# Designed miniproteins, single chains, continued (2): the designs that were tried, part 74

Each design is a single chain, and the fold is of that chain. pLDDT is the mean over its residues in the fold that is shown.

## One batch from the design tools (miniprotein)

Design m6558
Fold by ESMFold2-Fast:
Structure m6558 (fold): chain A 69 residues (1-69)
Amino acid sequence: SAEDALRELERLLEEGLADPELLRTAIRQVKAGDLVGALVGVHELLKLVTDPRARELLRRAEAQLRASL
């Protein structure tokens, strides 16, 4: 669900695991119902992060966003 995607993105932001500006943009897009825009942001974050925990949370967010389209 979009709420599950938000939870994963907010956890990434809280723990400082990825770029905070890109995370805040993706979070705003999910809240606005722009799930396609949020998916683009998550894909860009996946190119930038190497931390396994960050990658796992981003992949969970991606899966939840896709399930909500």
Scores: mean pLDDT 87

Design m6559
Fold by ESMFold2-Fast:
Structure m6559 (fold): chain A 94 residues (1-94)
Amino acid sequence: PPVLPLPAPAPSDEEVDAALEALIEEGERTGDPYLYQLALRQAVEGERYDLAERAARELGRLGHAEAARRLIERMRRELKVPEEVVERLLEAIE
């Protein structure tokens, strides 16, 4: 144990939520749909489904609903996202 340094502590839930909210706020400031797609993916990976719905809703509002649907379907396959969450995200982009 004393010969190897411990890994850096993982970010707290509050730090993760703050980082995701910052991505969404930057997307709102710049209008960049890529920031919302990044926030959506990271929120789903971190099981922050409320933030994922917010990002999906903004993608729909900006006219990128089709890109959001493709990302959600890809995440459903790759991350084994629960069907209930997939339905919530698809409803948010309408």
Scores: mean pLDDT 77

Design m6560
Fold by ESMFold2-Fast:
Structure m6560 (fold): chain A 96 residues (1-96)
Amino acid sequence: SELAEDAKELEELGKELDKAKASPQEIIEALEPYRDKLLAKYIIITGKLILKKLSAEDLRELIELFEKIAGVKREDIVEELLKRGVPEELVKKALE
């Protein structure tokens, strides 16, 4: 799966950027090619929600990635998750 390959590459790139203590700008530029592919992760999270398997860790990871890659404010990400039917309790746990 192309998505699985991209997820692995993105994870490895994230670890490399963290180890190098990359600036926010360097992180955004390095992850920009994966911006469209983050939508696929959002679809997967939505599928987990439908199947009642969504965890607070899944939400935390998604919020962090969208904040870093898309430059979207955390508050806007939270609002979108709530509009998509994510339980408020899970969002609250993800932010703790």
Scores: mean pLDDT 65

Design m6561
Fold by ESMFold2-Fast:
Structure m6561 (fold): chain A 76 residues (1-76)
Amino acid sequence: TEEELARELEEAERIRKRAEESMSPVQQEIVKLIRKAKEKADISELFEELNKIAEKYGLSQTEVNAWKTAIEKASG
């Protein structure tokens, strides 16, 4: 039912927030981009934000490409 789905989503959100709080600052910023992708934000804007995070934290091109793939999957 709709009430069962609402309860499952609420519990998933609590688990997600606890996991986010245990992450490093760079992981926290990337997880926020993945969440925006799930909320159907513009992928090109998310890629621009990811590139800014990469410059700030010194991420390699391989890491950036991996996170771009994760953002695309979250958007689909």
Scores: mean pLDDT 76

Design m6562
Fold by ESMFold2-Fast:
Structure m6562 (fold): chain A 80 residues (1-80)
Amino acid sequence: KEAIEQIIKGLEELIKEIEANPDLTLEEVIERVKEIVAKAKPLDKETAELIRDTLLKISEAKSLEEALKILKELVEKLKA
């Protein structure tokens, strides 16, 4: 539970940074998500799989706008 709350907070902060700085690369976004997750270990299998699938979607994103949408969807799923 604490790990999920830390991930949500980190992702919400990352979303704000992307909105404030559209020059961020998709590679930088992926690395920031990995750092956020690494600090919040350990994770249960279901949460780890959800994050893994989300990272794959971001790696396939064509724009920062698409990555933002994916991150916002992840935050909503984690809050559910």
Scores: mean pLDDT 80

Design m6563
Fold by ESMFold2-Fast:
Structure m6563 (fold): chain A 96 residues (1-96)
Amino acid sequence: RLETLVKALAEAIWWIETNPHASSEEIDNLKKKLMEKYNLSEEEAEAIVLLANSLYIEEERKEGFAKVLGVSVEQLEEILRKAKQLVEEGKAKELV
């Protein structure tokens, strides 16, 4: 579960960073792709895309995202760290 969320978030971060002028339709297509590829619900895929598009996540909002993804806040913070590491190491592009 955690590894799946890390990969989904890393792919979303890389996609958004490489497509800074993406339309709402292209973002919706990304959500659908993440749902099929990582077996996520629509709500989970929306949470992943929102997290990927956020430079900073407020503490109060972390609880909401953790609940949607079915993880603890500590697990969410670990997912964020590992996903960013995959992007920085150039491994996220291999997921797309």
Scores: mean pLDDT 77

Design m6564
Fold by ESMFold2-Fast:
Structure m6564 (fold): chain A 86 residues (1-86)
Amino acid sequence: AREELRRWVEEEARRLGLSPREATLAMILALEHPPSEAARLLRELGIDISERQVSTLLRRTLDFARRLNISSSDLLALLRELLEEE
């Protein structure tokens, strides 16, 4: 699960022109907030992303979680773990 999520994050980061860390944070905020609020918070952190891109990222990330039989709460826990990168 963690390795599949790591590769998924790297692919989405490349698609969005973000670092893996920025993409991970964008996924976390997209899961916790409405797209407009998530986009605003991300821009305040210096991450250039639109509300439309956040909405697309949320949908794609939830589809990924469903394929791996991971709940949204478990996905959030794994994403937070990736942010702490050992």
Scores: mean pLDDT 83

Design m6565
Fold by ESMFold2-Fast:
Structure m6565 (fold): chain A 93 residues (1-93)
Amino acid sequence: DEKLVEAKRHLAKAIQYLTNKKYAEAFRHLSEAARHLGDDKLAEEAEEAAKNNASKDEVVELFRRVLKSLADKYGERSLATSFLASLDVATKK
C-alpha cells in the first residue's frame, strides 16, 4: 500500500508537469511511479526518455503503460481510469 500511495503521488505530479509542458519532469515522475509499482524496465525507459527530451506524445504513451501496470498488477482499474481522464484533459490544453 505504501508503494501504491507513492506511485499515485508521482502519477499526480506527472500530470501536473505534463499540463505545464515540462516533459522531462513528467518522465522523471513516471519513472518513480513505475519503480514503486515494481516495473523497473518501464522506469528505466522513462528515465532515458527524460534525458533525450522526448515529446509530449511519448509522455502520453509511457503514462498509459504505467496506468496499465497499475490496473493489472494492483487491480486499481478505477484509479487508472481516473488518471486516464486527467491525462486526456492535460493533453488537450
Scores: mean pLDDT 82

Design m6566
Fold by ESMFold2-Fast:
Structure m6566 (fold): chain A 80 residues (1-80)
Amino acid sequence: DFEKKLEEFKRRVREEIDSLPLPQEVKEAIYTALDNAKSIEEAYELVVLTLGDALRQGKITREQYNAAVEAIRRVVKEIE
């Protein structure tokens, strides 16, 4: 069921992000983006945009950005 897959995706992304050494404000922005997403595709896009904004504002490094994007990409591949 699409709804169950979306909720499982959100849960797994939250767990991956929580394990990364990101500033708490950036993690909270990502969690808000996940809560607002209506599909796995939208959730992925919103989280990547949130990470891009954090990188642009100097809140995270390129290395932290790359690690977070790769972690989320792994969840996308594994959820199906």
Scores: mean pLDDT 86

Design m6567
Fold by ESMFold2-Fast:
Structure m6567 (fold): chain A 108 residues (1-108)
Amino acid sequence: MKVETKELEGERKVEKVDGGYLITSEAEFEVPPAKKVKVTLRVEASPDVIHATARLEAEGGKPVAASEGQEATGEFESDKPVKIRVTVKAVARSPDAEVKATLTIEYE
């Protein structure tokens, strides 16, 4: 089994909304063909974050979503390279609030 861990560096956007700041980041990457791909998504946030969620979308797979402090796991198979997109959304009291998504990928 091959294991890869990615700390997701995405394009970060900050918008002022009612009740705080909406922070959005998106990252895309490609995984090689594999008989089985297992992905684990984790979200960590600074104390000034009110709530944070991350969503993973893979071609041909079901979406996987995790909230702050949670891990979510998904599995898929593909005979071709699969594009994965991870979107992180948070509402925070400060525009400088930190939200981090970590993705662990296991191949069989």
Scores: mean pLDDT 77

Design m6568
Fold by ESMFold2-Fast:
Parts: C-alpha cells; sequence; structure tokens
Structure m6568 (fold): chain A 84 residues (1-84)
C-alpha cells in the first residue's frame, strides 16, 4: 500500500537528512493512519516534524506540522497525492 511504501522509505529520508549534517530520530506508528515524528538536530538548529498519512479514496493525504525549536517558528502543511 502507499502507506507501507512511505514507511519503508523512512530509512532513506533519515540518510538524506544525515547527509546534510543532521542527527536524526524518526518514530512511526501505524494504525488507522501512519503517524510519523522526525527530530533533526544540527549545531544550534533543532527541528521537529509531526505528520499523519491517510488513504482517502484514490488519494493519500499527508498532514503535518514543522517546528523550529530554536526559533519557535512553526508551519502546518497538507499535501495530496493520487494513488496510481
Amino acid sequence: SPIDELEAALPDLRAALEAKGYEVEIESEKGEALRITIRAVKGDEEWVVEAEVREEGSKVIIRGRVENLTTGESASFENEVDIP
């Protein structure tokens, strides 16, 4: 399923962030939705991303929030991807 494929891609996401100099912790929980928490630290920069991935009809909906813990800035996001 698209959710299983996204979960399987999390090690690649970790590697990509580590290649940019981040120390990365990724936690995932699979239930009715896939919940993902990413913590990334680089020097004085600390980021947290919390995301929920759901299948809705023929689409995958990704909703989340990114927070810069160093500055206190945050942003919410929502992306929609068609299932082939």
Scores: mean pLDDT 81

Design m6569
Fold by ESMFold2-Fast:
Structure m6569 (fold): chain A 68 residues (1-68)
Amino acid sequence: MKVTVEDSFTVTDRNGHQARVSVTVTSDDKEEAQKLIDDIKRVVEQRAAASDRPLQDLHLEKTFEKKK
């Protein structure tokens, strides 16, 4: 049984630019999906802090590929 978890948050870069990030993950396990979203938040925040480029609003949708 598939579950979809969605989360959105705002990231601010070094120059004060804000970007809204929305992430949707579909997985067979709720706990796995939630862990993936949490990991993505950490990575995105870390990358934004390391980059001097202006951020733009982003909508990211990730779905697991079917067997066929």
Scores: mean pLDDT 68

Design m6570
Fold by ESMFold2-Fast:
Structure m6570 (fold): chain A 89 residues (1-89)
Amino acid sequence: MVEKKVEEEFKKISKEAEELMEKYGGSNSTSEEVREKLEFSLYSRKIADIYRELLATNPEDVSAEAQKLIDLAEEKAKELEEELRKKYS
């Protein structure tokens, strides 16, 4: 049950991330690398947020894989944000 829910939410995140990427790509002429890193940062954070919400909703059935995915997404988002910040500091 939980894994199916996690995958369903993941699909929602993917759609949200695509919408966000379309907005950025269509708005201004943004550097390819900057946009890519921003997309990854936002995408990773969205993934972490959704998985956290799923954990809060049904913690008893959460899988170890789901928890690892949350940690990985969080780390990835932080790394990308840090890189982006350094580049433009």
Scores: mean pLDDT 58

Design m6571
Fold by ESMFold2-Fast:
Structure m6571 (fold): chain A 89 residues (1-89)
Amino acid sequence: DDAEIEELLEELRELYREVADFVIANTTDPEVIADAEAFLARLDESQAKALERVKANPSVTVQDLRDIVEETRKAIEEAKAALLAEAAA
């Protein structure tokens, strides 16, 4: 289902945007901020390319995308926890 693929990729895009915004809000390193801002600026293009690649590859299942979203969410929560722990030290 193309609509479900688009929804999952949009959820992944939202997760990436949220982590970049979190990094910008919680760091004072101008190089890290610049990298996060550059990532956000390319996010729409990256999303479009990902959608085309997934649609062109019939071996990628909706379940594979759900697994990627879940893994990405876990990685983001771990990264946020690590950044907050460093800030608290």
Scores: mean pLDDT 75

Design m6572
Fold by ESMFold2-Fast:
Structure m6572 (fold): chain A 108 residues (1-108)
Amino acid sequence: MKLYVRPEWLTESSRKALEEAGIEIVESDDLELQLESALRLAIELDPRLRPLAEAIRAGASDEEIEALLAELAEEVHASELSEEEAKKRRIALLLLGIALAARLRLEE
């Protein structure tokens, strides 16, 4: 699995977490490639994040993203995740953060 991003935008702990999850970090300044690779990997790791990933891809409002995050938080409280599932969820959320950052830069 390849994530396209500028390595210097990642903390050492984030890089290690991604690499331990089997994600290869490939240096790229292409914001569209950064966005699409991060969204694809997030959905592959946790398909339940698809609505949030699609909202980020579409450039949804802060209100729409916040509503989807609130819904996701409610689902997490209702379901008991295994340690492995929780780890995948944390990495998928990190990837969505990378995607959102790329999306915001594309609109500048």
Scores: mean pLDDT 78

Design m6573
Fold by ESMFold2-Fast:
Structure m6573 (fold): chain A 64 residues (1-64)
Amino acid sequence: MIDEETIKKMLDLAKELGLLPEDASAENVEHLEKVLVAYQLGRLEGHFPEETIEKLKEYVRSLS
């Protein structure tokens, strides 16, 4: 399972890149889905390993 610290780092980077609002939260599934879309568009490439992205994808799917 993906850890909370990793999710927070992913959200923080997405906020810095202007992809999410400053108040984006790990408890909001839509914000986590936007992080996955940002990765698919190559905007997070090189910052997180593919295994971490797969764990986030599984986590989001479990909440949906």
Scores: mean pLDDT 76

Design m6574
Fold by ESMFold2-Fast:
Structure m6574 (fold): chain A 97 residues (1-97)
Amino acid sequence: LDDVFRAEAPAALRGTLELVKELIEMLEKGEDPRSSKAVSLLTAAILFANLAARAGDPVAEEVLKYLLQASRAIDAGDVETALEYLKKARELAEKGL
């Protein structure tokens, strides 16, 4: 679509992957999903995934959907469901890179 965004899509998707990996590790260790650090990691991951998706990456579009579902699960207090969506986002991002 936009050549400026297209050049950044792989870097943005890699950024999403690294943030999601750190968030998964935090939650698996029993850290609070609503902590400032966890919220910052998820927000940054969503922003990078959105950037890659807007650049026309269909893998990033699907990753973004899973990150939004993880955010909804955290808001509902369902950490187990949030982890399932985060792990799906990680697997898709790894496949898309």
Scores: mean pLDDT 81

Design m6575
Fold by ESMFold2-Fast:
Structure m6575 (fold): chain A 57 residues (1-57)
Amino acid sequence: SAAAEAARQARLEEARALGEAHKDTPLLGDEEDLSLSDEELLAHYGAWLYRQFQALE
């Protein structure tokens, strides 16, 4: 299952790159507006991923 390991590694690298790209995006608080665009939602998710990877290092 080397293919499965390669796929997992690729997904982790994609998630890390997304987090790195959005690390400067401020995390939204509990009072955030529900009218976020797809791009704003992706940026928030990326910023959250960056924090997760920072905690794992």
Scores: mean pLDDT 72

Design m6576
Fold by ESMFold2-Fast:
Structure m6576 (fold): chain A 61 residues (1-61)
Amino acid sequence: GPAERAAKLAAIRAGAADVARKYGEAVGQSVEDAGLAALDAGGTDDEIERAMLAEYLRQTS
């Protein structure tokens, strides 16, 4: 529902902001975009987290 979606959005933004603080805004934005794409595809919290982690590793490896 709307509250669940809002919680997922807040978690995505918080995670992406943490990445942006450490690796810069461009990397943080890519991680946020990956999380938002997983959310829009109907992803679970675990699927959103895995998508964000995969993008983080791709950007920082």
Scores: mean pLDDT 87

Design m6577
Fold by ESMFold2-Fast:
Structure m6577 (fold): chain A 63 residues (1-63)
Amino acid sequence: LREHIEQAIRKVREGDKEGAIQHASQAIGQSTDPEVRQQLLKAVSKVNAGDFEGAIEHLEKAL
């Protein structure tokens, strides 16, 4: 779980939108915590909107 969130953050910083969504989606699939899941879903939404700073904020809150 944590490793996929950390990889999603790295991919966002690199500008790799597809890689960021892939790793965030894997973290969502492994998460049973509703709060963590909500933060990861918000992060994916922010990546899709091009809000990379917002995406990183939500990914960090999921850690």
Scores: mean pLDDT 82

Design m6578
Fold by ESMFold2-Fast:
Structure m6578 (fold): chain A 80 residues (1-80)
Amino acid sequence: MEKIEKAKALLEKAKEYFEIYPLLEKANNNKDLPEEDWNKLKKLYEYAKSLPLGVLAILAPIREGEKAEKEGKKLLEEAA
C-alpha cells in the first residue's frame, strides 16, 4: 500500500476521534451541547456500553485517535 494512502486513512481515523474528544470534555463539565454534538456522544456511549470494560472503552478510542494522528502526520512528512 502507498504511504500516502496509509497516512490519509490514519488521519481520517484520528479526525473521527478528535471530533468526539472535545464533546466528552464539555459533557464531563456539565456544559450545554448542541443537539448534533449530543448525538455524537450518544453513539460513543452506546458503543462503550456494549463492551465489558465500559469506561475503559470510552478512553481507549481517544488514545488511539491521538496515536493515529501522530503516526499519520509522520508518514506524510516522510512521503513529502
Scores: mean pLDDT 60

Design m6579
Fold by ESMFold2-Fast:
Structure m6579 (fold): chain A 62 residues (1-62)
Amino acid sequence: SDKEEVRQQSLDMANHLVKNNKVGALPQLLQTIRGMGERAGLSQEEVDELVKEVEELVKKLS
């Protein structure tokens, strides 16, 4: 589903950011995730939860 694809792509981008030591680009990544979620038809609540999950993941791995 589009929702599952957006979530997986978002988590993959977060892992790539950490692995390549580009954590300074996190604000831009969060903006990209919001746009992807909106285009995929996710609710604002679903987008906010995904953004929170990605931010927490990056903080844990950094």
Scores: mean pLDDT 83

Design m6580
Fold by ESMFold2-Fast:
Order: C-alpha cells, then structure tokens, then sequence
Structure m6580 (fold): chain A 85 residues (1-85)
C-alpha cells in the first residue's frame, strides 16, 4: 500500500517546479515532526504523519532526480526526513 501511494505522490510531484517540491517537502517535514513529538498520539495522528512522510519522500525523490543525490538541498531534506522517521 505505501509503495503504491508513494508512486502516485511521485507522479504528482513531477508536475511541480523545484521551488514547489522544496516547499511541499519542507512543510510536510515540519508537520510530521510536530506529530512525532505528540504525547499519546491518536491513530489519526499516526496515519497523518505516515502520509506526510510519503509526501516528503516523493518530493525529495523528484528534486534528487532533477539535481542529483549530492545536491546540498537534497542532502539537507534527506537528513531532515531521517530525523523525523
């Protein structure tokens, strides 16, 4: 299920500009981090965090495809994604 959702989000992200994929990834990571820090998270909060991480992953993949894996912005977004997992 997650792989199918990621592929759908990846297709959507490919229609966005670099600035848009960066903004979406950053916003998703900020919200996912806030949800991770919640005491006694609800099932809804856990589901939302999982969806936000998939959105971030899809947008980071598109940026990586366009700029390469060693791009400083790609590396920073990947680092932030790993911190929120």
Amino acid sequence: MDQQQLETLYELARTLSDDEVIRVAEASLVTARALKEQPNPTEMALTLRRQLLLIAEANIRVLEERRGPDDPRVLELRRRLEEVK
Scores: mean pLDDT 84

Design m6581
Fold by ESMFold2-Fast:
Structure m6581 (fold): chain A 67 residues (1-67)
Amino acid sequence: RDEELQRAIKVGRQVAKELGIDPGAAVAASLYAAGLLDKETARLMARHYGLTDEQIEEALKKAEELL
């Protein structure tokens, strides 16, 4: 559990750096990709951080590629 969570957070930080988006939004996308968060909650969190629907899809795809 904790190792999986730590990996997802690390991936989220990398996604944030590569895409130039908020780390909170990127970590939410990574948590979803790791199976630790549902898709709708991850999208809601990303929208709260001001991401467009395109940026959300790009972040989700990038997180899945890095896991």
Scores: mean pLDDT 79

Design m6582
Fold by ESMFold2-Fast:
Structure m6582 (fold): chain A 62 residues (1-62)
Amino acid sequence: SLDALIAELSRRYGVPESLLRELLAAVEAGDVERLRALEAQLTRDYGLSGDQVDAIAVRLLT
């Protein structure tokens, strides 16, 4: 389920579920400006690489 996936990704990457839901919403909307802002936040505040953020987004779409 989506909820189980978000909980798994939150635990694996150390990111709040709320930010992962915002990332999913931005991906579904095709909001490229919001996606870039969320990517910058995730890298700055949580130490994720751009590749890790992209991997999360791809996993959320699957």
Scores: mean pLDDT 85

Design m6583
Fold by ESMFold2-Fast:
Structure m6583 (fold): chain A 110 residues (1-110)
Amino acid sequence: DVDDNIDKMIKKMTDTININNINRVRRGRSLRLHSLASDYQQNKDVYDKIMDNAVLGKQYKALVKNKDRLSDDQLKQYQQNYDKYKPYVDKAPGVERASSIQLFEDAANK
């Protein structure tokens, strides 16, 4: 199923961000990153939704760039999904940082 494959892609992206960003958070924490981590803790549901939708938006945008490899129906579906997620992407230019903060928060709470 397409949704199942997308969920697996999101998890793989999150795992990759985890490996790269845990060491950055430990070695060179910035005031901005600490501020975002605090904001994430207070608004976890909103950030989880934004991160999920922004990752999907980037994925669909990348797929649309390979138009010649996709059917017209697939292009329409991916464009609709991109448009749906665009508000989250536009509001959270640091989505990769938000994902890193989620992983940092989850690690700190274990």
Scores: mean pLDDT 56

Design m6584
Fold by ESMFold2-Fast:
Structure m6584 (fold): chain A 64 residues (1-64)
Amino acid sequence: VPRTPAIDAVETKLRAYFLGEGLPLPSQETLRALSAELVARFGPDFDLHDPAVRALIERAIAAD
């Protein structure tokens, strides 16, 4: 799967995560950058329960 479709899938997964948890959505720019970083480090099938994944998401939210 090309990198761009993988990033799009991860962005959709992150939007579902934020909405499901009742968290405010970060900016579109932050969501896209975070999605690309998650694909680069963990691949498109990363586990949202992975502490490293959660730490990266938390850091991105705090920086937005």
Scores: mean pLDDT 76

Design m6585
Fold by ESMFold2-Fast:
Structure m6585 (fold): chain A 65 residues (1-65)
Amino acid sequence: SNAEQAALYRQVAQRAPGNASLVAMAMALRLEGRDEEADKTLATAGDNLTEEDFKKVEEILKELR
């Protein structure tokens, strides 16, 4: 369910460093239907968001499964 996936992304956000934590939190917020808050969370990273941040989120997600 979206609620279960959001809970996993919140756990990723607690474990992830720097901008990867912001990516994971934004994913959790989006799954909860909180799209404006998700967009604001990602905007906090500005142009500093990288592909490595998204890969780190995926790595931690796989560890939690």
Scores: mean pLDDT 82

Design m6586
Fold by ESMFold2-Fast:
Formats: sequence, C-alpha cells, structure tokens
Structure m6586 (fold): chain A 68 residues (1-68)
Amino acid sequence: MSPKTQEILRELEKEIRKTLPEEAEEVIEELRRLVEEGKLQLEKMSERELVLLYTALLIRHIGDVLDR
C-alpha cells in the first residue's frame, strides 16, 4: 500500500476501535482486505467518501450481528 493509503487506513482504524472496541478487529480486517484487493483506493477518496465508507462498514457489521 502507498504511504498515503496507510495513513488514511490508520485514521480509520483509530475511529473504528473507538466506536466498536470489541468488534474493531473484524471490521478493520475487512477494510484492510478491500484495500489490498484494490477494491478501495483510499487515497482517491474525499473526506466525505471516507465517512460514508466508515458508515457503510458499521451498517454491514450491525446487519451481520442482527442476523445471528
């Protein structure tokens, strides 16, 4: 990953751990996987797009928990 992508990812990881301390690692692992697969180009995203991404990950996680 580029240094800029790693910096953005680090900030997102910090927010995820703050919001979902117990489940943070699962959400972070999915985020890292999407970046590594080239499905997410964090360095090309605006701050608004990053917030929407973070929100989408939280919604997906909530949906998965409710289906259990």
Scores: mean pLDDT 71

Design m6587
Fold by ESMFold2-Fast:
Structure m6587 (fold): chain A 77 residues (1-77)
Amino acid sequence: MSLSEEIRKIAEEAAKKLGLKNPSPMTLRKFAESDPELKKIYDEGERKASEALRAGDVDGAVEAIRKTFEEIVKKAK
């Protein structure tokens, strides 16, 4: 619900900043997976978010995802 919607907004915003066609969580994921460096950042962020969720820290999970997508945008040329 609220978590899923916030993650979708963050992913869409990152995809727009990257200039991706049809910006969405799906296009962002595919973009990250197309580059080994970006995939590593994505995978690490997913792990951090998962750890926060297991600890019951929903806000921390959202922050981990946001920071991860910002790093992907910064790393991309």
Scores: mean pLDDT 80

Design m6588
Fold by ESMFold2-Fast:
Structure m6588 (fold): chain A 78 residues (1-78)
Amino acid sequence: LSDEAVKLANEAAKLAEKAGDTKTAQQLLNAAKQVQNDPSNKQAALNAGSLAAQAFLKVGDEEGYRRASDLVTQIQQS
């Protein structure tokens, strides 16, 4: 789950950068770094997944949004 949160946050950050949203991209990269530094931190993983979902939704990536939303649900249930 933590590895998936990092992956989705990094993917969302690349899309945000491509869209010119450097602030959102930096927030996503910082969130991914927090998960990498403490993979047991459930709140960090939830934050990364939630930020990724919001970023995917903003750029219109419906598949990315579904993947990130599913991840958030899985983390909440763990």
Scores: mean pLDDT 84

Design m6589
Fold by ESMFold2-Fast:
Structure m6589 (fold): chain A 72 residues (1-72)
Amino acid sequence: KEEIEKAVEESLEIGRKALAHPDEQLRRLGRMAISSAIATKNALKDEQYGEKWAKSNADLGLAAARAAERLL
């Protein structure tokens, strides 16, 4: 639970930095990180399937954020 919340916050922070960059590839990675973080927050509202979907979306968002960090 706390790990997923931290992954969301990290993806949003790095995603916003990437989205502000003039490089188009960085902006695409930023959009992916932010979209996955939003999807994770929405998944956590579903009590039955939320945990499984949230984990998958959090991992995808974090991967996009880490890729953006390497290019920054």
Scores: mean pLDDT 77

Design m6590
Fold by ESMFold2-Fast:
Structure m6590 (fold): chain A 81 residues (1-81)
Amino acid sequence: PVYRYRFTGTATEDSTAQVSVLTRVDGRLHEERSPPVPVKAGERVTLDVTHEAPDDAEEVVVDGVLTTPSGRVTPMERSRV
């Protein structure tokens, strides 16, 4: 099955935007991360993600986050496309 998501966020301070895809197959977790995208304070970022999961995937989790230099993590808004 194919998963298509759009992640949007507005940085309140200089941050890095990244999407992670976690897939569980045969009891094993496989994590893929998008290239990190630098986002300046006040900027809005949009990341489009398409993931094709194996048909035998038990679990698929797609998350987007903004991380500040201090390590504060803010979830991005997720919508299905």
Scores: mean pLDDT 83

Design m6591
Fold by ESMFold2-Fast:
Structure m6591 (fold): chain A 77 residues (1-77)
Amino acid sequence: SMSKLEQEINRGIAQIGYAVMNVADKNIKDITSLSKDELQAELAFYEKLAKLAKESGDEDTAKKMAKRAEELKKLLE
C-alpha cells in the first residue's frame, strides 16, 4: 500500500516516462533492424515501466506499456 501522495508522484513519473517513450514508439518499425541484445534492452525498459505504472495505480498506462513489451517480445521469437 502507498500513501495518496506517493501514488500521485509515481503516476506522474510513469506518465512522463510514457510520454517520452511514445515519441520513440512512433519509430518502432525501425526496431526490427536492431540486434537481439538491443531488443532485449527495450523489452526490459517497457516491462519496468508497466510495473511502475501498475504500482502507482495507473492501470491504463500499465496496459499500454505491457502492450509495447508484447510487441517487442514477438520480434524476439
Scores: mean pLDDT 66

Design m6592
Fold by ESMFold2-Fast:
Structure m6592 (fold): chain A 63 residues (1-63)
Amino acid sequence: ADTVRAELETLGITDVEVSSRVDDDGTRTVTVRLADGRVFEGRGGWENPGLAEVELLKRVREA
């Protein structure tokens, strides 16, 4: 969570809500809600849960 917030702050995005969930199979989902109402999600499987942050940040940068 803190890593995602730090990266978003580097992009000038500071007013965010960050949540994460891990399913019973170990799949991790990270969700970010921006102050303007936009929502971004990233997912990583149990073998690479950190891919959730990578996918999320890629989606934010492409938006």
Scores: mean pLDDT 74

Design m6593
Fold by ESMFold2-Fast:
Structure m6593 (fold): chain A 64 residues (1-64)
Amino acid sequence: EVDLEEYEKTKIDPEDLKKGEAPSPLVKLPSGHLASLYKVRTSLKEDPISKEKIPEEFIESLRK
């Protein structure tokens, strides 16, 4: 990941765009990696890069 802008684009799920939905805002995981807010709230249980479990407390904080 040498380009931050390219890195952020890579972390947006292309399937969100195919559904005709705008990509959700990005959030920074406790590991420091970026992920789609939508995925974190609905299906993402682990950081896709580090494979660390995302804390349930963190996920719940995003449901405001």
Scores: mean pLDDT 58

